# Designs tried in a protein design run: designed miniproteins, single chains, continued (5). Part 33

Each design is a single chain, and the fold is of that chain. pLDDT is the mean over its residues in the fold that is shown.

## One batch from the design tools (miniprotein)

Design m17119
Fold by ESMFold2-Fast:
Structure m17119 (fold): chain A 77 residues (1-77)
Amino acid sequence: SDLDLLSAIRRKDLDAAKAAVEALLADPNFNPEKASGIAEALVTVLGAPREPAERLAEALRNRDLEAAHEAVESLLA
């Protein structure tokens, strides 16, 4: 869920964040339009750097698991 991903990133838990991304992309009901909202929440609520948050949003829109994992790694670095 979106909340699981945000929680994992807030806690700096890389394994949990990667698992949350995998769960989001495995869900056939995941709305790709939500990806921009996730990026905005990361920046405005959690204070995450904008560039890797936008890369995560792009990866989620494209259902690109590898790119999403790389973006999460950048967010937690």
Scores: mean pLDDT 82

Design m17120
Fold by ESMFold2-Fast:
Structure m17120 (fold): chain A 105 residues (1-105)
Amino acid sequence: SLIEKVAKLLGASEEMVRDAKTIAEKAVIPALDILTASDIGGEEFRKAAIRLHYLAPKFLKPEEVVPLIRELNHLSPEEAAALYLAAMITGSLDEARKIVEEAKK
């Protein structure tokens, strides 16, 4: 899977992958369903983004949250989970994007 390829590139253990996948799938899928099923804007969009990545305020600036959730809204659940795993390990959205793109090749 894409998340396993990302983990290999980052040297993540199988346990870390399973934990991150479980967290990402539980957090990402419901928020993506809300964002893809409804025209959600303003504060509700921001709240969904923060809830999706409950650790995002630790790593991301508020102005990066909206671009991230827009990007996640156009990704498959597997790609969204892979991006989340990469962001958690690297602590950088820009580096996370690069890792996910390398894993797609």
Scores: mean pLDDT 61

Design m17121
Fold by ESMFold2-Fast:
Structure m17121 (fold): chain A 68 residues (1-68)
Amino acid sequence: MPSREEREKAARELIEEARRRMEEENVPQDDITFLELLARHLVAREAPLEEIREAVERMLQMLLDKTR
């Protein structure tokens, strides 16, 4: 089973990937910050990795669609 530290690392990598994609699409900084805060809040609440991934992917898709 992945350790707590391994799950936190995976969550950080997920957030970094989402941030990179938003920066490439010129998403406003406020929206990028909002996604990061949402994801970090879920990590702090010890949410399952799947829940964090689903929340980040959903928000990322909404912000990308809004920017286009």
Scores: mean pLDDT 77

Design m17122
Fold by ESMFold2-Fast:
Structure m17122 (fold): chain A 86 residues (1-86)
Amino acid sequence: MDQLVRPGPLLRELLEQQGITKEVLTLGEILAALLEYAEKQKLVNGETGIVDLSGTLLGELLGVDELSVSDQEALEAAILRHSTLV
């Protein structure tokens, strides 16, 4: 069952850039939006699945310079650090 969360300021800014204005979202909705952002910005290496986040708002939000798109548990943990549980 997806956890409901209220995004913090940095996460909110990123979601608004994707056209998402909801105040409360499921963890899955936020995860999908972050992965779509990385794909649209061409940050994903298609051969390795590694995302270069250095100098990006997503990298600032997650506190990491590199991330694997297949590591959803790490992505979910980072989202929870920058959100309030509902």
Scores: mean pLDDT 72

Design m17123
Fold by ESMFold2-Fast:
Structure m17123 (fold): chain A 64 residues (1-64)
Amino acid sequence: AVVFGPEVDGWSDEQLRELMRSHDRIEFVNLSSIATSQVVSLGHELGYRFEIDAEKRSITLTRE
């Protein structure tokens, strides 16, 4: 899986949509609460399934 971290914090919804559309499976690690909310909202909108690991502070999105 492709992994992205805090570097996507502050990205626009459109930039995140384009990133997510480019990957069938993507993992986000150590995001801020705001970025986490954006990713979850957009992932739901785009039909991704979620795997949340609170201990590792990761969210994995899969389109299949």
Scores: mean pLDDT 81

Design m17124
Fold by ESMFold2-Fast:
Structure m17124 (fold): chain A 100 residues (1-100)
Amino acid sequence: MKVEEKLEKIIAELKERRKKSKNPYIQQVLDLVISIVEQLLELVKNGAPKETIKKAIDEAIKFIDSLIEELRKQNTPEAQEVADFLERVKKELEEIKKEI
């Protein structure tokens, strides 16, 4: 699967999670992550330099880590489940970075 297709898949999975949540805070967290991954997809589609894309992925991972830490503090089943999902998104972004 191409890097672009992998990013599109992550965005689709995030949007499905966002649709299922009734919690405004969880929706806001997912909307932020969607926006960041969409920005990465735009950089890839526009043919940005590999070093620029790698740096943007590193910054995205760091921001997602901060959101995971905040979700872990919520101590609700939904927040823990979304945090676990974002850990998987982070791992997928790390794998994409290796392919660039």
Scores: mean pLDDT 89

Design m17125
Fold by ESMFold2-Fast:
Structure m17125 (fold): chain A 83 residues (1-83)
Amino acid sequence: MSEELRKMMDEGSDLVGYSSWAVSYRRAGDEKGYYEYLALAYLEGAEAHEYAGKAGQISPEVAEENVKKNLEEAERYRKLVAE
């Protein structure tokens, strides 16, 4: 297994973890906690797509587009936490 594929799997595990915490904060009515963990989930999603591209699981062009979209969503939610 390539090192890049292993990193993609590790980042995918963190994405699931952060997404679960975001849902828990939302259920508790903690909107800042929800946005904070959702932003973290999108950051891990960006890294997972970058490593997937390097591992040849997806094309580099698709990886670049998905990384950009995840980083834009992460920044959007990070700004909501800062308010």
Scores: mean pLDDT 75

Design m17126
Fold by ESMFold2-Fast:
Structure m17126 (fold): chain A 58 residues (1-58)
Amino acid sequence: EEEKARKDYLKKAAEMERQGVIDARRNAAISDPETAARLRAGAEQGEAEYKKLEEEVK
């Protein structure tokens, strides 16, 4: 039951991080090149983070 709660929490955290990456990439598409570059860099970092969280759930 404790392990299930931990996995449920990690799944939720990964989903929130994934949504952040999606939002950042969408905003980058409509931003100026300088802002877009910063948003894409943040999205790459966020993608690495949620993939790490997804790996922990396994």
Scores: mean pLDDT 79

Design m17127
Fold by ESMFold2-Fast:
Structure m17127 (fold): chain A 65 residues (1-65)
Amino acid sequence: ALAALREAGERAEEAVRRGESESTAVGILTDALAQVLPTITTADELRAAARLVSEARARIAELAA
């Protein structure tokens, strides 16, 4: 589950580096989160997912600026 979020974060960053919109990159991350969220069963996994999403969002914003 968390591996899929990490991969989605990497794909989202790469999309921005290739000149795709921040909206497209956020969409990649959001779609992955929606698929992963039902598979999370512990508070530790939820905290890890939130951290990965926050870090990816920050990198997308930096790359899009």
Scores: mean pLDDT 80

Design m17128
Fold by ESMFold2-Fast:
Structure m17128 (fold): chain A 93 residues (1-93)
Amino acid sequence: SLLEKLEKIMEEIIELAKKIESEEFVKAMETTKEAILEALENGDVLTAQVHFLALGGEIHVAIRRSKDEELKEKLEKLMKELNKVFLELSKEL
């Protein structure tokens, strides 16, 4: 499902962020992921969008802080895929 695809992309991003960011920052990303998934499961697209914007901000911070160009490129690619999947999900709900 698109929801399972969204969750897997978010999990991949968080695993990459663990190489760059503090444990506290990663925990915040994991909490935001859970909030997005809960909102989508409940059909609350507006709440999901708010939390998705927060996750997007967290990902952009991780990209900017990364000193590894390969890691930065992987995060940017995953962020583009994440945005596409979320847009598709939002249209079906």
Scores: mean pLDDT 87

Design m17129
Fold by ESMFold2-Fast:
Structure m17129 (fold): chain A 98 residues (1-98)
Amino acid sequence: MREDIERVAEYLKEQFGTLFAGQFLYRVARLEIERRGKATLESAITLLVAGKYFYEAGKYDLAIEAYREALDTIRRLDPNSPLVAEAEKLLKEVEEKK
């Protein structure tokens, strides 16, 4: 799934721009949460990728929201995951830009 989502996001970025790709990924994460009735590590990873696209597009507030939601989900589901450190680093990086 991650490779397929990253490929689709790259395609959307090339056709419609970085912000559109980020918005698409954010919506995919929301729909996955709704479909499963709960947040998953998969939806959290998708939110991290959406946040990276928002950051690249200069939409720092949107990136912060996506990273915070992903970090909260990862900490709750798998607090020992290396994704915790990745999400914390990404959040700190974007917070230093605002």
Scores: mean pLDDT 82

Design m17130
Fold by ESMFold2-Fast:
Structure m17130 (fold): chain A 69 residues (1-69)
Amino acid sequence: LKEEYEKLKEQLMEVSGLSREKIDHIVNTIVAENDPAYEATVLGMFRRETGSEEAAELLKQLVEVKKKL
């Protein structure tokens, strides 16, 4: 799980150009809020800001893995 999280984070960094710290902050905030509406809103913003469905999908996968840690 930890290795899977790091691999997905690396992939998201490559696709989005965001730093590790920024990605960790976004993921940790979504997990801490534990609100499906908040998660959906952040994912929508992420799609718009990156212009990439792949980046949004990777973020969603990172959140799911983080919830299991």
Scores: mean pLDDT 80

Design m17131
Fold by ESMFold2-Fast:
Structure m17131 (fold): chain A 96 residues (1-96)
Amino acid sequence: SKMLEIFKQAKAQILAELSKVLSKEKVDRIKAILDAVFKEIESIKDEDEQLLKMMMTFGGLKTFARDLEAKGEISEEARKEIEGIIDSTVKELNAL
């Protein structure tokens, strides 16, 4: 699925950005959560429900990145990079 490939690429890019600014232990936990979410998304047979779960996941990740910045755990630059990946990915998914 083109939609699953787009999500998988975005997941990898977000984890790569987080790996630059967070501890390995914290990144490994976030990776485990995102891998579990990805597996759930892959199991959804209805394309509209699959897209909804992707959009909810990206919305949650934006909120999470903003919370990390507010706590001083990541820089404004790192938060903007993560939001940029998400916004670009959402635009690509909506163009399908």
Scores: mean pLDDT 89

Design m17132
Fold by ESMFold2-Fast:
Structure m17132 (fold): chain A 52 residues (1-52)
Amino acid sequence: MSKDQQKQNIQQEIDSSIDHLKSIIMYGSDSPQFKRTRQQDNERIEEIQKSK
C-alpha cells in the first residue's frame, strides 16, 4: 500500500480508539450499555449461586 494509505488507516484507527475511550470516560459508569452488561453479569452470578 502507499504511504498515504497506510497513514490514513493508522489515523482512522487512532481516531476510533480515541472516540471509544472518550465514550467510556464520559459515559462509563452511567452508560446504558455499561449498566446493562453489569446487570446481565449480576443475573448470571445470582443464577450460579442459586444452583450451588
Scores: mean pLDDT 66

Design m17133
Fold by ESMFold2-Fast:
Structure m17133 (fold): chain A 82 residues (1-82)
Amino acid sequence: LDPGFLPGSLFSDFEKLLEQIEEEAKKGKKEITFVNSPELTDEIIDKLVEVGIEKVTFHHKYPDKDGIKKAESKGIEVITGQ
């Protein structure tokens, strides 16, 4: 109950992020803009690759450098702050 909620508020935003990725890909989009994205994890990167997203732009919050490097290594262009 309580342990699942203490880290869990970020997980709600994370799951919504995965859903937004899928929705944009269904529209035929190759680019996604994230506003206040929590983190760029392996799971998010794999979803981007799976659905054919080629470019992601982050506004306001930036992902970890390790996450950016992983996304770039899988052919996803990452834009931060511009």
Scores: mean pLDDT 67

Design m17134
Fold by ESMFold2-Fast:
Structure m17134 (fold): chain A 72 residues (1-72)
Amino acid sequence: MYVTFRIYLPGVSALELYDKIKPLIEETPGAEVIRLVHPEIIDVKVPEELAEDFVERVKKLFPDASITETAG
């Protein structure tokens, strides 16, 4: 099962956020960016078993980021 997170970082475009978060995505097995949402939001799919760790790692790298679970 997967969890989809909507990530928003104020003042950073979706493309810039993607570039910044790409290493974390690559280090998380099964995680992928599923959509760049206009203009500053990224939707990321993460295996449910790794979701809690993923959120903590994003929060550590980007303390000002808004992370919300979405229905897809």
Scores: mean pLDDT 78

Design m17135
Fold by ESMFold2-Fast:
Structure m17135 (fold): chain A 103 residues (1-103)
Amino acid sequence: DAAARQAQGEKLLEEAEELLRRGEELLSNGNKYLEDGKNLKQALEDFERAQELFEEAKRKAEEAARLLADDEEAVRRAESLRGIAEKGLENADTLKKLAESKL
């Protein structure tokens, strides 16, 4: 059971990292549409999708921290990923509001 919890926690950390990477790509792509000013609806959709991915990454990082509670390094990694997700959510919200203001 301990081995199963360790494996599940490690998988959640990997999944959180992948979701953060994809969320960051969506923010980058959305920002290009925002700078272009021609595809503001696509920018908004990309920012909304990025928010969903960052929220999911945050949930997975928090679950990983619970499963890996006895592993200080894994908990610190999970806390770092949660922090990155929170910053991503703040950035996505700011960019979404900016895109909406230009529609």
Scores: mean pLDDT 89

Design m17136
Fold by ESMFold2-Fast:
Structure m17136 (fold): chain A 87 residues (1-87)
Amino acid sequence: MEEAEKIIEEALEYHAEQVKERYLAEHTDVSEEELKEIEENIEKGRKEVLEDYRKAGINAEEAREIAEKTKEMIEKQKKENKPVSVE
């Protein structure tokens, strides 16, 4: 389980980073308060997802598949939001 948890945590960390990057790219002025709220919401979501997978008893192979699908979903969403403007 611990190996599976680490794999999921890494995927969720990557997702959190992409969400923050996208939000900052879409908003020209973000206050420290707004950024903190976004980070807290992301962290809460990560904890809930990780706890759900712990309860499901996923193994390392299943965790890798979930992580891969998560990254693919993020990449697809990024492509949909950057048809003309790419950083």
Scores: mean pLDDT 71

Design m17137
Fold by ESMFold2-Fast:
Structure m17137 (fold): chain A 65 residues (1-65)
Amino acid sequence: SIEDEIIEAMLTMALSVAGVKARVEVRDGAIVVRFSGTPEQAEIAREIAERVGREAGREVRFYEV
């Protein structure tokens, strides 16, 4: 959907600006974040994604690669 595409684009941009290397997809209504980095970067990524998910009413799932 258009909403899913907007969520993917906005979260990808926010993570990129924060210096986090991550891939973002919306699948079955959930925001899926696949990232690589330090524990500190993982915490930053989680905080950003949780904020976006909360605002959009979506579940967030994290995977380290």
Scores: mean pLDDT 84

Design m17138
Fold by ESMFold2-Fast:
Structure m17138 (fold): chain A 81 residues (1-81)
Amino acid sequence: MLEELQERLERVLEENPEALEIIREVEAELLKQPELPPAEALRRAAEALEEAGYDELAELLRRIAELLEAKARENGITRPP
């Protein structure tokens, strides 16, 4: 359930404000690559967070990315190239 994962993500971010800086850095990278699909952007953020030791947050982002990709495919929405 996407909503539960988002709630858990918010809680972990509240407990780990330094993780927000990592997410902002990934957002800046995403802005340089506007064609990058949201699910892939979340996976990159998860990798950065995992390298920094935020394993739970990384797992949550990967799970959200999987659900977003599955939902997009079921609705016939194609990711931008």
Scores: mean pLDDT 71

Design m17139
Fold by ESMFold2-Fast:
Structure m17139 (fold): chain A 78 residues (1-78)
Amino acid sequence: GDDAEGIGLAVGGEARRLALELGVSEEQARKAGEAAKEIATKNPPKDKEEGAKAVGEGLRRAGVSEEIAEKAREMALQ
C-alpha cells in the first residue's frame, strides 16, 4: 500500500537489498533494513530523495561506514 507502513516496508527492503549488494553482512543488512523501515514509517518520505536518505541513514544506524551508506543512498535514487 501507499500508506506509511507500506512505504516503510519498501524502504526497509531496499536498504537491506542494497546493503547486501554492497557486501554488507546478512545480519547488518537485516539491521539496516529494520532501521530504514523505522525511519520511513515514523517520517514517511515525500519523494524518492527522502526515501534514499532513509536508506542511507538505516545503513549508518546498523554500523555501516559513511562511504557505503552514501553509495546505497545514491543507488536508491535510481
Scores: mean pLDDT 83

Design m17140
Fold by ESMFold2-Fast:
Structure m17140 (fold): chain A 112 residues (1-112)
Amino acid sequence: SMEELQEVSKKVEELFEEVKDSPVFKKLFSEEERSPSAYLTRMGAEATRLSKETGISMEEAIRKVREEHIKRAEEIAKEDPSVTEEELEKMIELEEAAEELLLLSLKQLQEK
């Protein structure tokens, strides 16, 4: 629904503001990706590329992009002892919320 899409969008924006200046986020994303819109655009672009290259659905591609980002965040946390468990948990929450938003956006587009 439009209300659900708006609510999840707000959650992504709030989580993004909490993590954007963290060392783990800065190692995963460039300066150009320092806005919620740019971050979501990158995730959508990665999912579109993966779907086209492998033939999987957009829904599967979105889930795989989230899984790859979380895996890389966990690898960064293992290599950098300055990364806190709270920082990693917030980064995972952002990736999960972004997946939900992209899946809801895809469903909304398919219903038009």
Scores: mean pLDDT 82

Design m17141
Fold by ESMFold2-Fast:
Structure m17141 (fold): chain A 56 residues (1-56)
Amino acid sequence: DSSFVTQQDLQELLKQEGIELTDVETKLTFRFFDLGQQGFILKKHFLPIFEKALKT
């Protein structure tokens, strides 16, 4: 929702930016950021990395 990013949120966000990831690719990417396997990533930690990665 507004405080954290789930795997589904990540996939939908990337798709809206024109980046298509398979479910497997999204899962691996999400797990890379979710080091504690908590099932969510804090948006404030994710957004800087996400923006940097997508801007090429």
Scores: mean pLDDT 70

Design m17142
Fold by ESMFold2-Fast:
Structure m17142 (fold): chain A 80 residues (1-80)
Amino acid sequence: SEEDEKVIEMLEKIKERVKADESIPEDVKEKIVELLEKMIEAIRNKDYEKAQELLVELGESLSPEEMERFRKIREEVENE
């Protein structure tokens, strides 16, 4: 669907912004990128329950400071 394509495009942009962010530690980048790639795959397969579970896993895997940085990146991409 067009909505799925837009969500995938946004997740790909978030992934690239995370990779390029010099303030995020490499191990944290790898964790975020892996979960984003799994979410993109779940959406492509129309497994929205899995995509939601992966979003929860991302939130549980990051410290409050790491999650705040991720939220800022997400908000910047969403407002492009």
Scores: mean pLDDT 84

Design m17143
Fold by ESMFold2-Fast:
Structure m17143 (fold): chain A 83 residues (1-83)
Amino acid sequence: MEEEKKKLGELAVEVKRALEAGDEEKAKELAEKLVELAIETIAKLTGQSKETVREQLEGKKEASPEVFEVAGELIAYMAKAVE
């Protein structure tokens, strides 16, 4: 988990730097990688499949409390990493 949080923080910083540089295309590519890694991390921590986690985050399935809690923690960590 700590290793995955570190990678998420690093990607968040790279997205911020790309946006600050005005490189919207690079920022989009990095943001897509960030979202995929976040889904993988939530799936691993909650014991659910990546597809089930994605469907819950997209509102296609009822989200479990564990998915919301882990997603919130990752968002807070990434926010702190960029600021």
Scores: mean pLDDT 78

Design m17144
Fold by ESMFold2-Fast:
Structure m17144 (fold): chain A 114 residues (1-114)
Amino acid sequence: SLAEHIAKQIADIGKVVINVRDEEEFKEDYIKGSINIPLKDIENPEVLAQLPKDVEIIVYSRGGGRSEKAAEILKKAGFKNVYALAGGVDFLKTQPEALEYLTSKTVESYSYLL
């Protein structure tokens, strides 16, 4: 379930990583352990009720504005620790340290990524 996947991410990496692309796009290319919540579904009350307000949430897409739109929707819904990845999946393919940040309990700061 979504709640179980969120709980597992928090336990494993101390944050929530969300792919906001369509399900078909997510299946083709995604960050290990990330959750797929398409942009169209992000504002759903059932989805919002399952997301933590006290944990960092990172949203990403392939590139472009979908992650930025998702972050703004979540911020308006009361989630203050939300960040959109610059460049999305295409950028991450060039940045192995950024990928490690998104898949582990690293304490390193990647302010240039967020």
Scores: mean pLDDT 76

Design m17145
Fold by ESMFold2-Fast:
Structure m17145 (fold): chain A 89 residues (1-89)
Amino acid sequence: MEEEAREFEEKAERARRDAKEYEALGNSEVAQAAENLAMSYYATSAMLRGALQEGGGFRDLAATMRNNADLYDGRYQSLKDADQQKLLS
């Protein structure tokens, strides 16, 4: 669980870097999706750390946050793929 929390923190930092890069390129839609993904990963990490300290309800919240993060990841990847396809066309 501590290792999982750390992995989500690392994913959040990567998504945040991606958001800044896309914003610098003027692609605000992809940047916003990456930022939302970063925030969902930080929330997942926080709930996992809460589960380590208090257990119980924090584990259920962590599962909910993981599902939410998967939805944000799907949105970000979809927008990123569409942007990349425009560059190849």
Scores: mean pLDDT 78

Design m17146
Fold by ESMFold2-Fast:
Structure m17146 (fold): chain A 60 residues (1-60)
Amino acid sequence: SIQRAEDHARQTGDLQGLSQQQIDDAIALGRQLVAQGVPLDDVIRAVSDHLFALADQQRA
């Protein structure tokens, strides 16, 4: 479900040390992809990849 996907994104962002704003922006991206008809599994992957990329940028 979309709610479970959002909960997973929030947990991933928190564990990676991302700010609430970064997590909210990533979730907003996910919602846009869902609205464009992207399959939920692909949206979950894209949002997770985005969150990990942000975390890597902060550690660099």
Scores: mean pLDDT 81

Design m17147
Fold by ESMFold2-Fast:
Structure m17147 (fold): chain A 73 residues (1-73)
Amino acid sequence: SKEEIVRAEVEKVAKEYGLTDDEKKAIFEASLAALESDDGPFFAARVAANLGVGRFAGTVREITWRAYAKISK
């Protein structure tokens, strides 16, 4: 599922950046919303900022693109 793909990408990032459970949840929700939205990366950056994880806006965008690549196969 799309959720499973996004969750796997978030777990990879969480290991790299040492994310808290709250940050993982916020990044997951932002990335999933961006993946399901026609606004794409711009929506992801806005949602990340609103959830207090704006410093990870680029990471949320990257997770969204990696998920798109896996879904497109």
Scores: mean pLDDT 72

Design m17148
Fold by ESMFold2-Fast:
Structure m17148 (fold): chain A 65 residues (1-65)
Amino acid sequence: SKEEIEELKKKLLELAPEAKELIEELVQAILNKDYDKVIELGVKIKELAPEAEELLAELIELLLK
């Protein structure tokens, strides 16, 4: 649901505020079904904020559902 997505985004931004722009771009890329960009952005976010990997995976799973 939209509320679950917003809650996960909020948790990600609290854990990794430096990755905010990349996370927003990732969400948009998933919604646009731009999978090449999703892969590229996912790698960049994990490199910048490895501690956010589990929350990032949950967000991607919810958006693809």
Scores: mean pLDDT 77

Design m17149
Fold by ESMFold2-Fast:
Structure m17149 (fold): chain A 80 residues (1-80)
Amino acid sequence: EEEARRREAARAGFPDAVKLMEEAAEERLPTVDESDKEAIVEGMRRLGKEDLAEKLAGLEPEEAYKIAVEYALAEAEKAV
């Protein structure tokens, strides 16, 4: 029940986050740098995903970006 409430709160913010990530992916398709990684980690922390944010912070920017995008898309599919 508490998990359902957290998912509902995440869904309220996720559509904008997913749209921004899809647009950012389109613009940054060739290269992902440390600034992109920091923005992604901050985004995950804002969504309450601190464990995921810490894991991403330990990865290379490209790997962190791929995992974050996959996670955001999976959550968006749950929201729809």
Scores: mean pLDDT 64

Design m17150
Fold by ESMFold2-Fast:
Structure m17150 (fold): chain A 68 residues (1-68)
Amino acid sequence: SKLETAKEIVTKVLEAAGGAIPRITPETIERLSKETGLPKEHVRLALEALHETRGDVEKAAELLAPKL
């Protein structure tokens, strides 16, 4: 499902970031995209969702899923 895919994306991005939500910059997006193998757009959307939900993976996935 889109929700399960979003949860996987959010989890991979947060893990690659070391468990702390980084600032959304082109350099951070590129680095996390290379580390996770995810498209830059998915990394950006996951970081935006994580910032909005203050690191709540489940809620971030719910916000991300409709955008996939």
Scores: mean pLDDT 86

Design m17151
Fold by ESMFold2-Fast:
Structure m17151 (fold): chain A 65 residues (1-65)
Amino acid sequence: MIEVEAALGMARIAASVYGGEVESIDLEKGEATFRVKTEEDAKKLREILEKLGKNAGLKKITVEL
């Protein structure tokens, strides 16, 4: 299944909603790194992507300021 492509789409949408940007996504390792402008947005984005990422094969999500 191409859940990795779905993960990329969802990650981009989630980051956009919280005023963040996608810094990198490693689809082979299941890792993603995002940058956001506020600590509150970082916490919210991390929680959402952790839930979504598990279903889409993302193993680790990092959110930076």
Scores: mean pLDDT 69

Design m17152
Fold by ESMFold2-Fast:
Structure m17152 (fold): chain A 64 residues (1-64)
Amino acid sequence: MENLKKQLEKSKELGREIALKVTVASLPALAEMFAPTHPEIAAELRRAHEQAVKDLEEFEKEKK
C-alpha cells in the first residue's frame, strides 16, 4: 500500500530526528552516571555527544 510506504518513510525521518535529539539529551546524563565507576566509558560518551550535536545541527540545516 502506497499510503503505508509514505507513512513508513515519514516515520523513518521522524525516528532519525527523535533518535538524534534523544541521543543529544541522554548522553550527558549517561556520562555522568558512568564517570565515577567507568571514566573511560564516560569520556567516550562525551565524545559521542559532541558528534551527535554536530549530526543534529547538520540534520536541522538540511531540513531547512
Scores: mean pLDDT 76

Design m17153
Fold by ESMFold2-Fast:
Structure m17153 (fold): chain A 110 residues (1-110)
Amino acid sequence: SELDELREKIRAAIDAGDVQEALRLTAEYLELSAEVASVSNPESASIIARESGFVLSRVADLLEQQGQTQASQQLRDHSGTLLTLSENKAPPQVIADALRAAAEVARAAL
């Protein structure tokens, strides 16, 4: 799927230490994840929220390593929100809105 391809590209960018590429791909991944989550059942939307939360946590780690402390903390906060929404099996639309909010933060960090 396109989400699987984007996750692999994000992992490669993180492994390469390419902050710009990781953030760009992450914003695209989160926007696409929001579209998919909005039409998913609650169980599937919760999986998307959890996967996205882990992606954001890894990107935040990269930002922290590169001295981008504010952007790292913002992505960590959004990661925590998505992981909490996943755990609580929040409605798909709530997950989609949270994913879009996270995408805006990732894009702003570019």
Scores: mean pLDDT 91

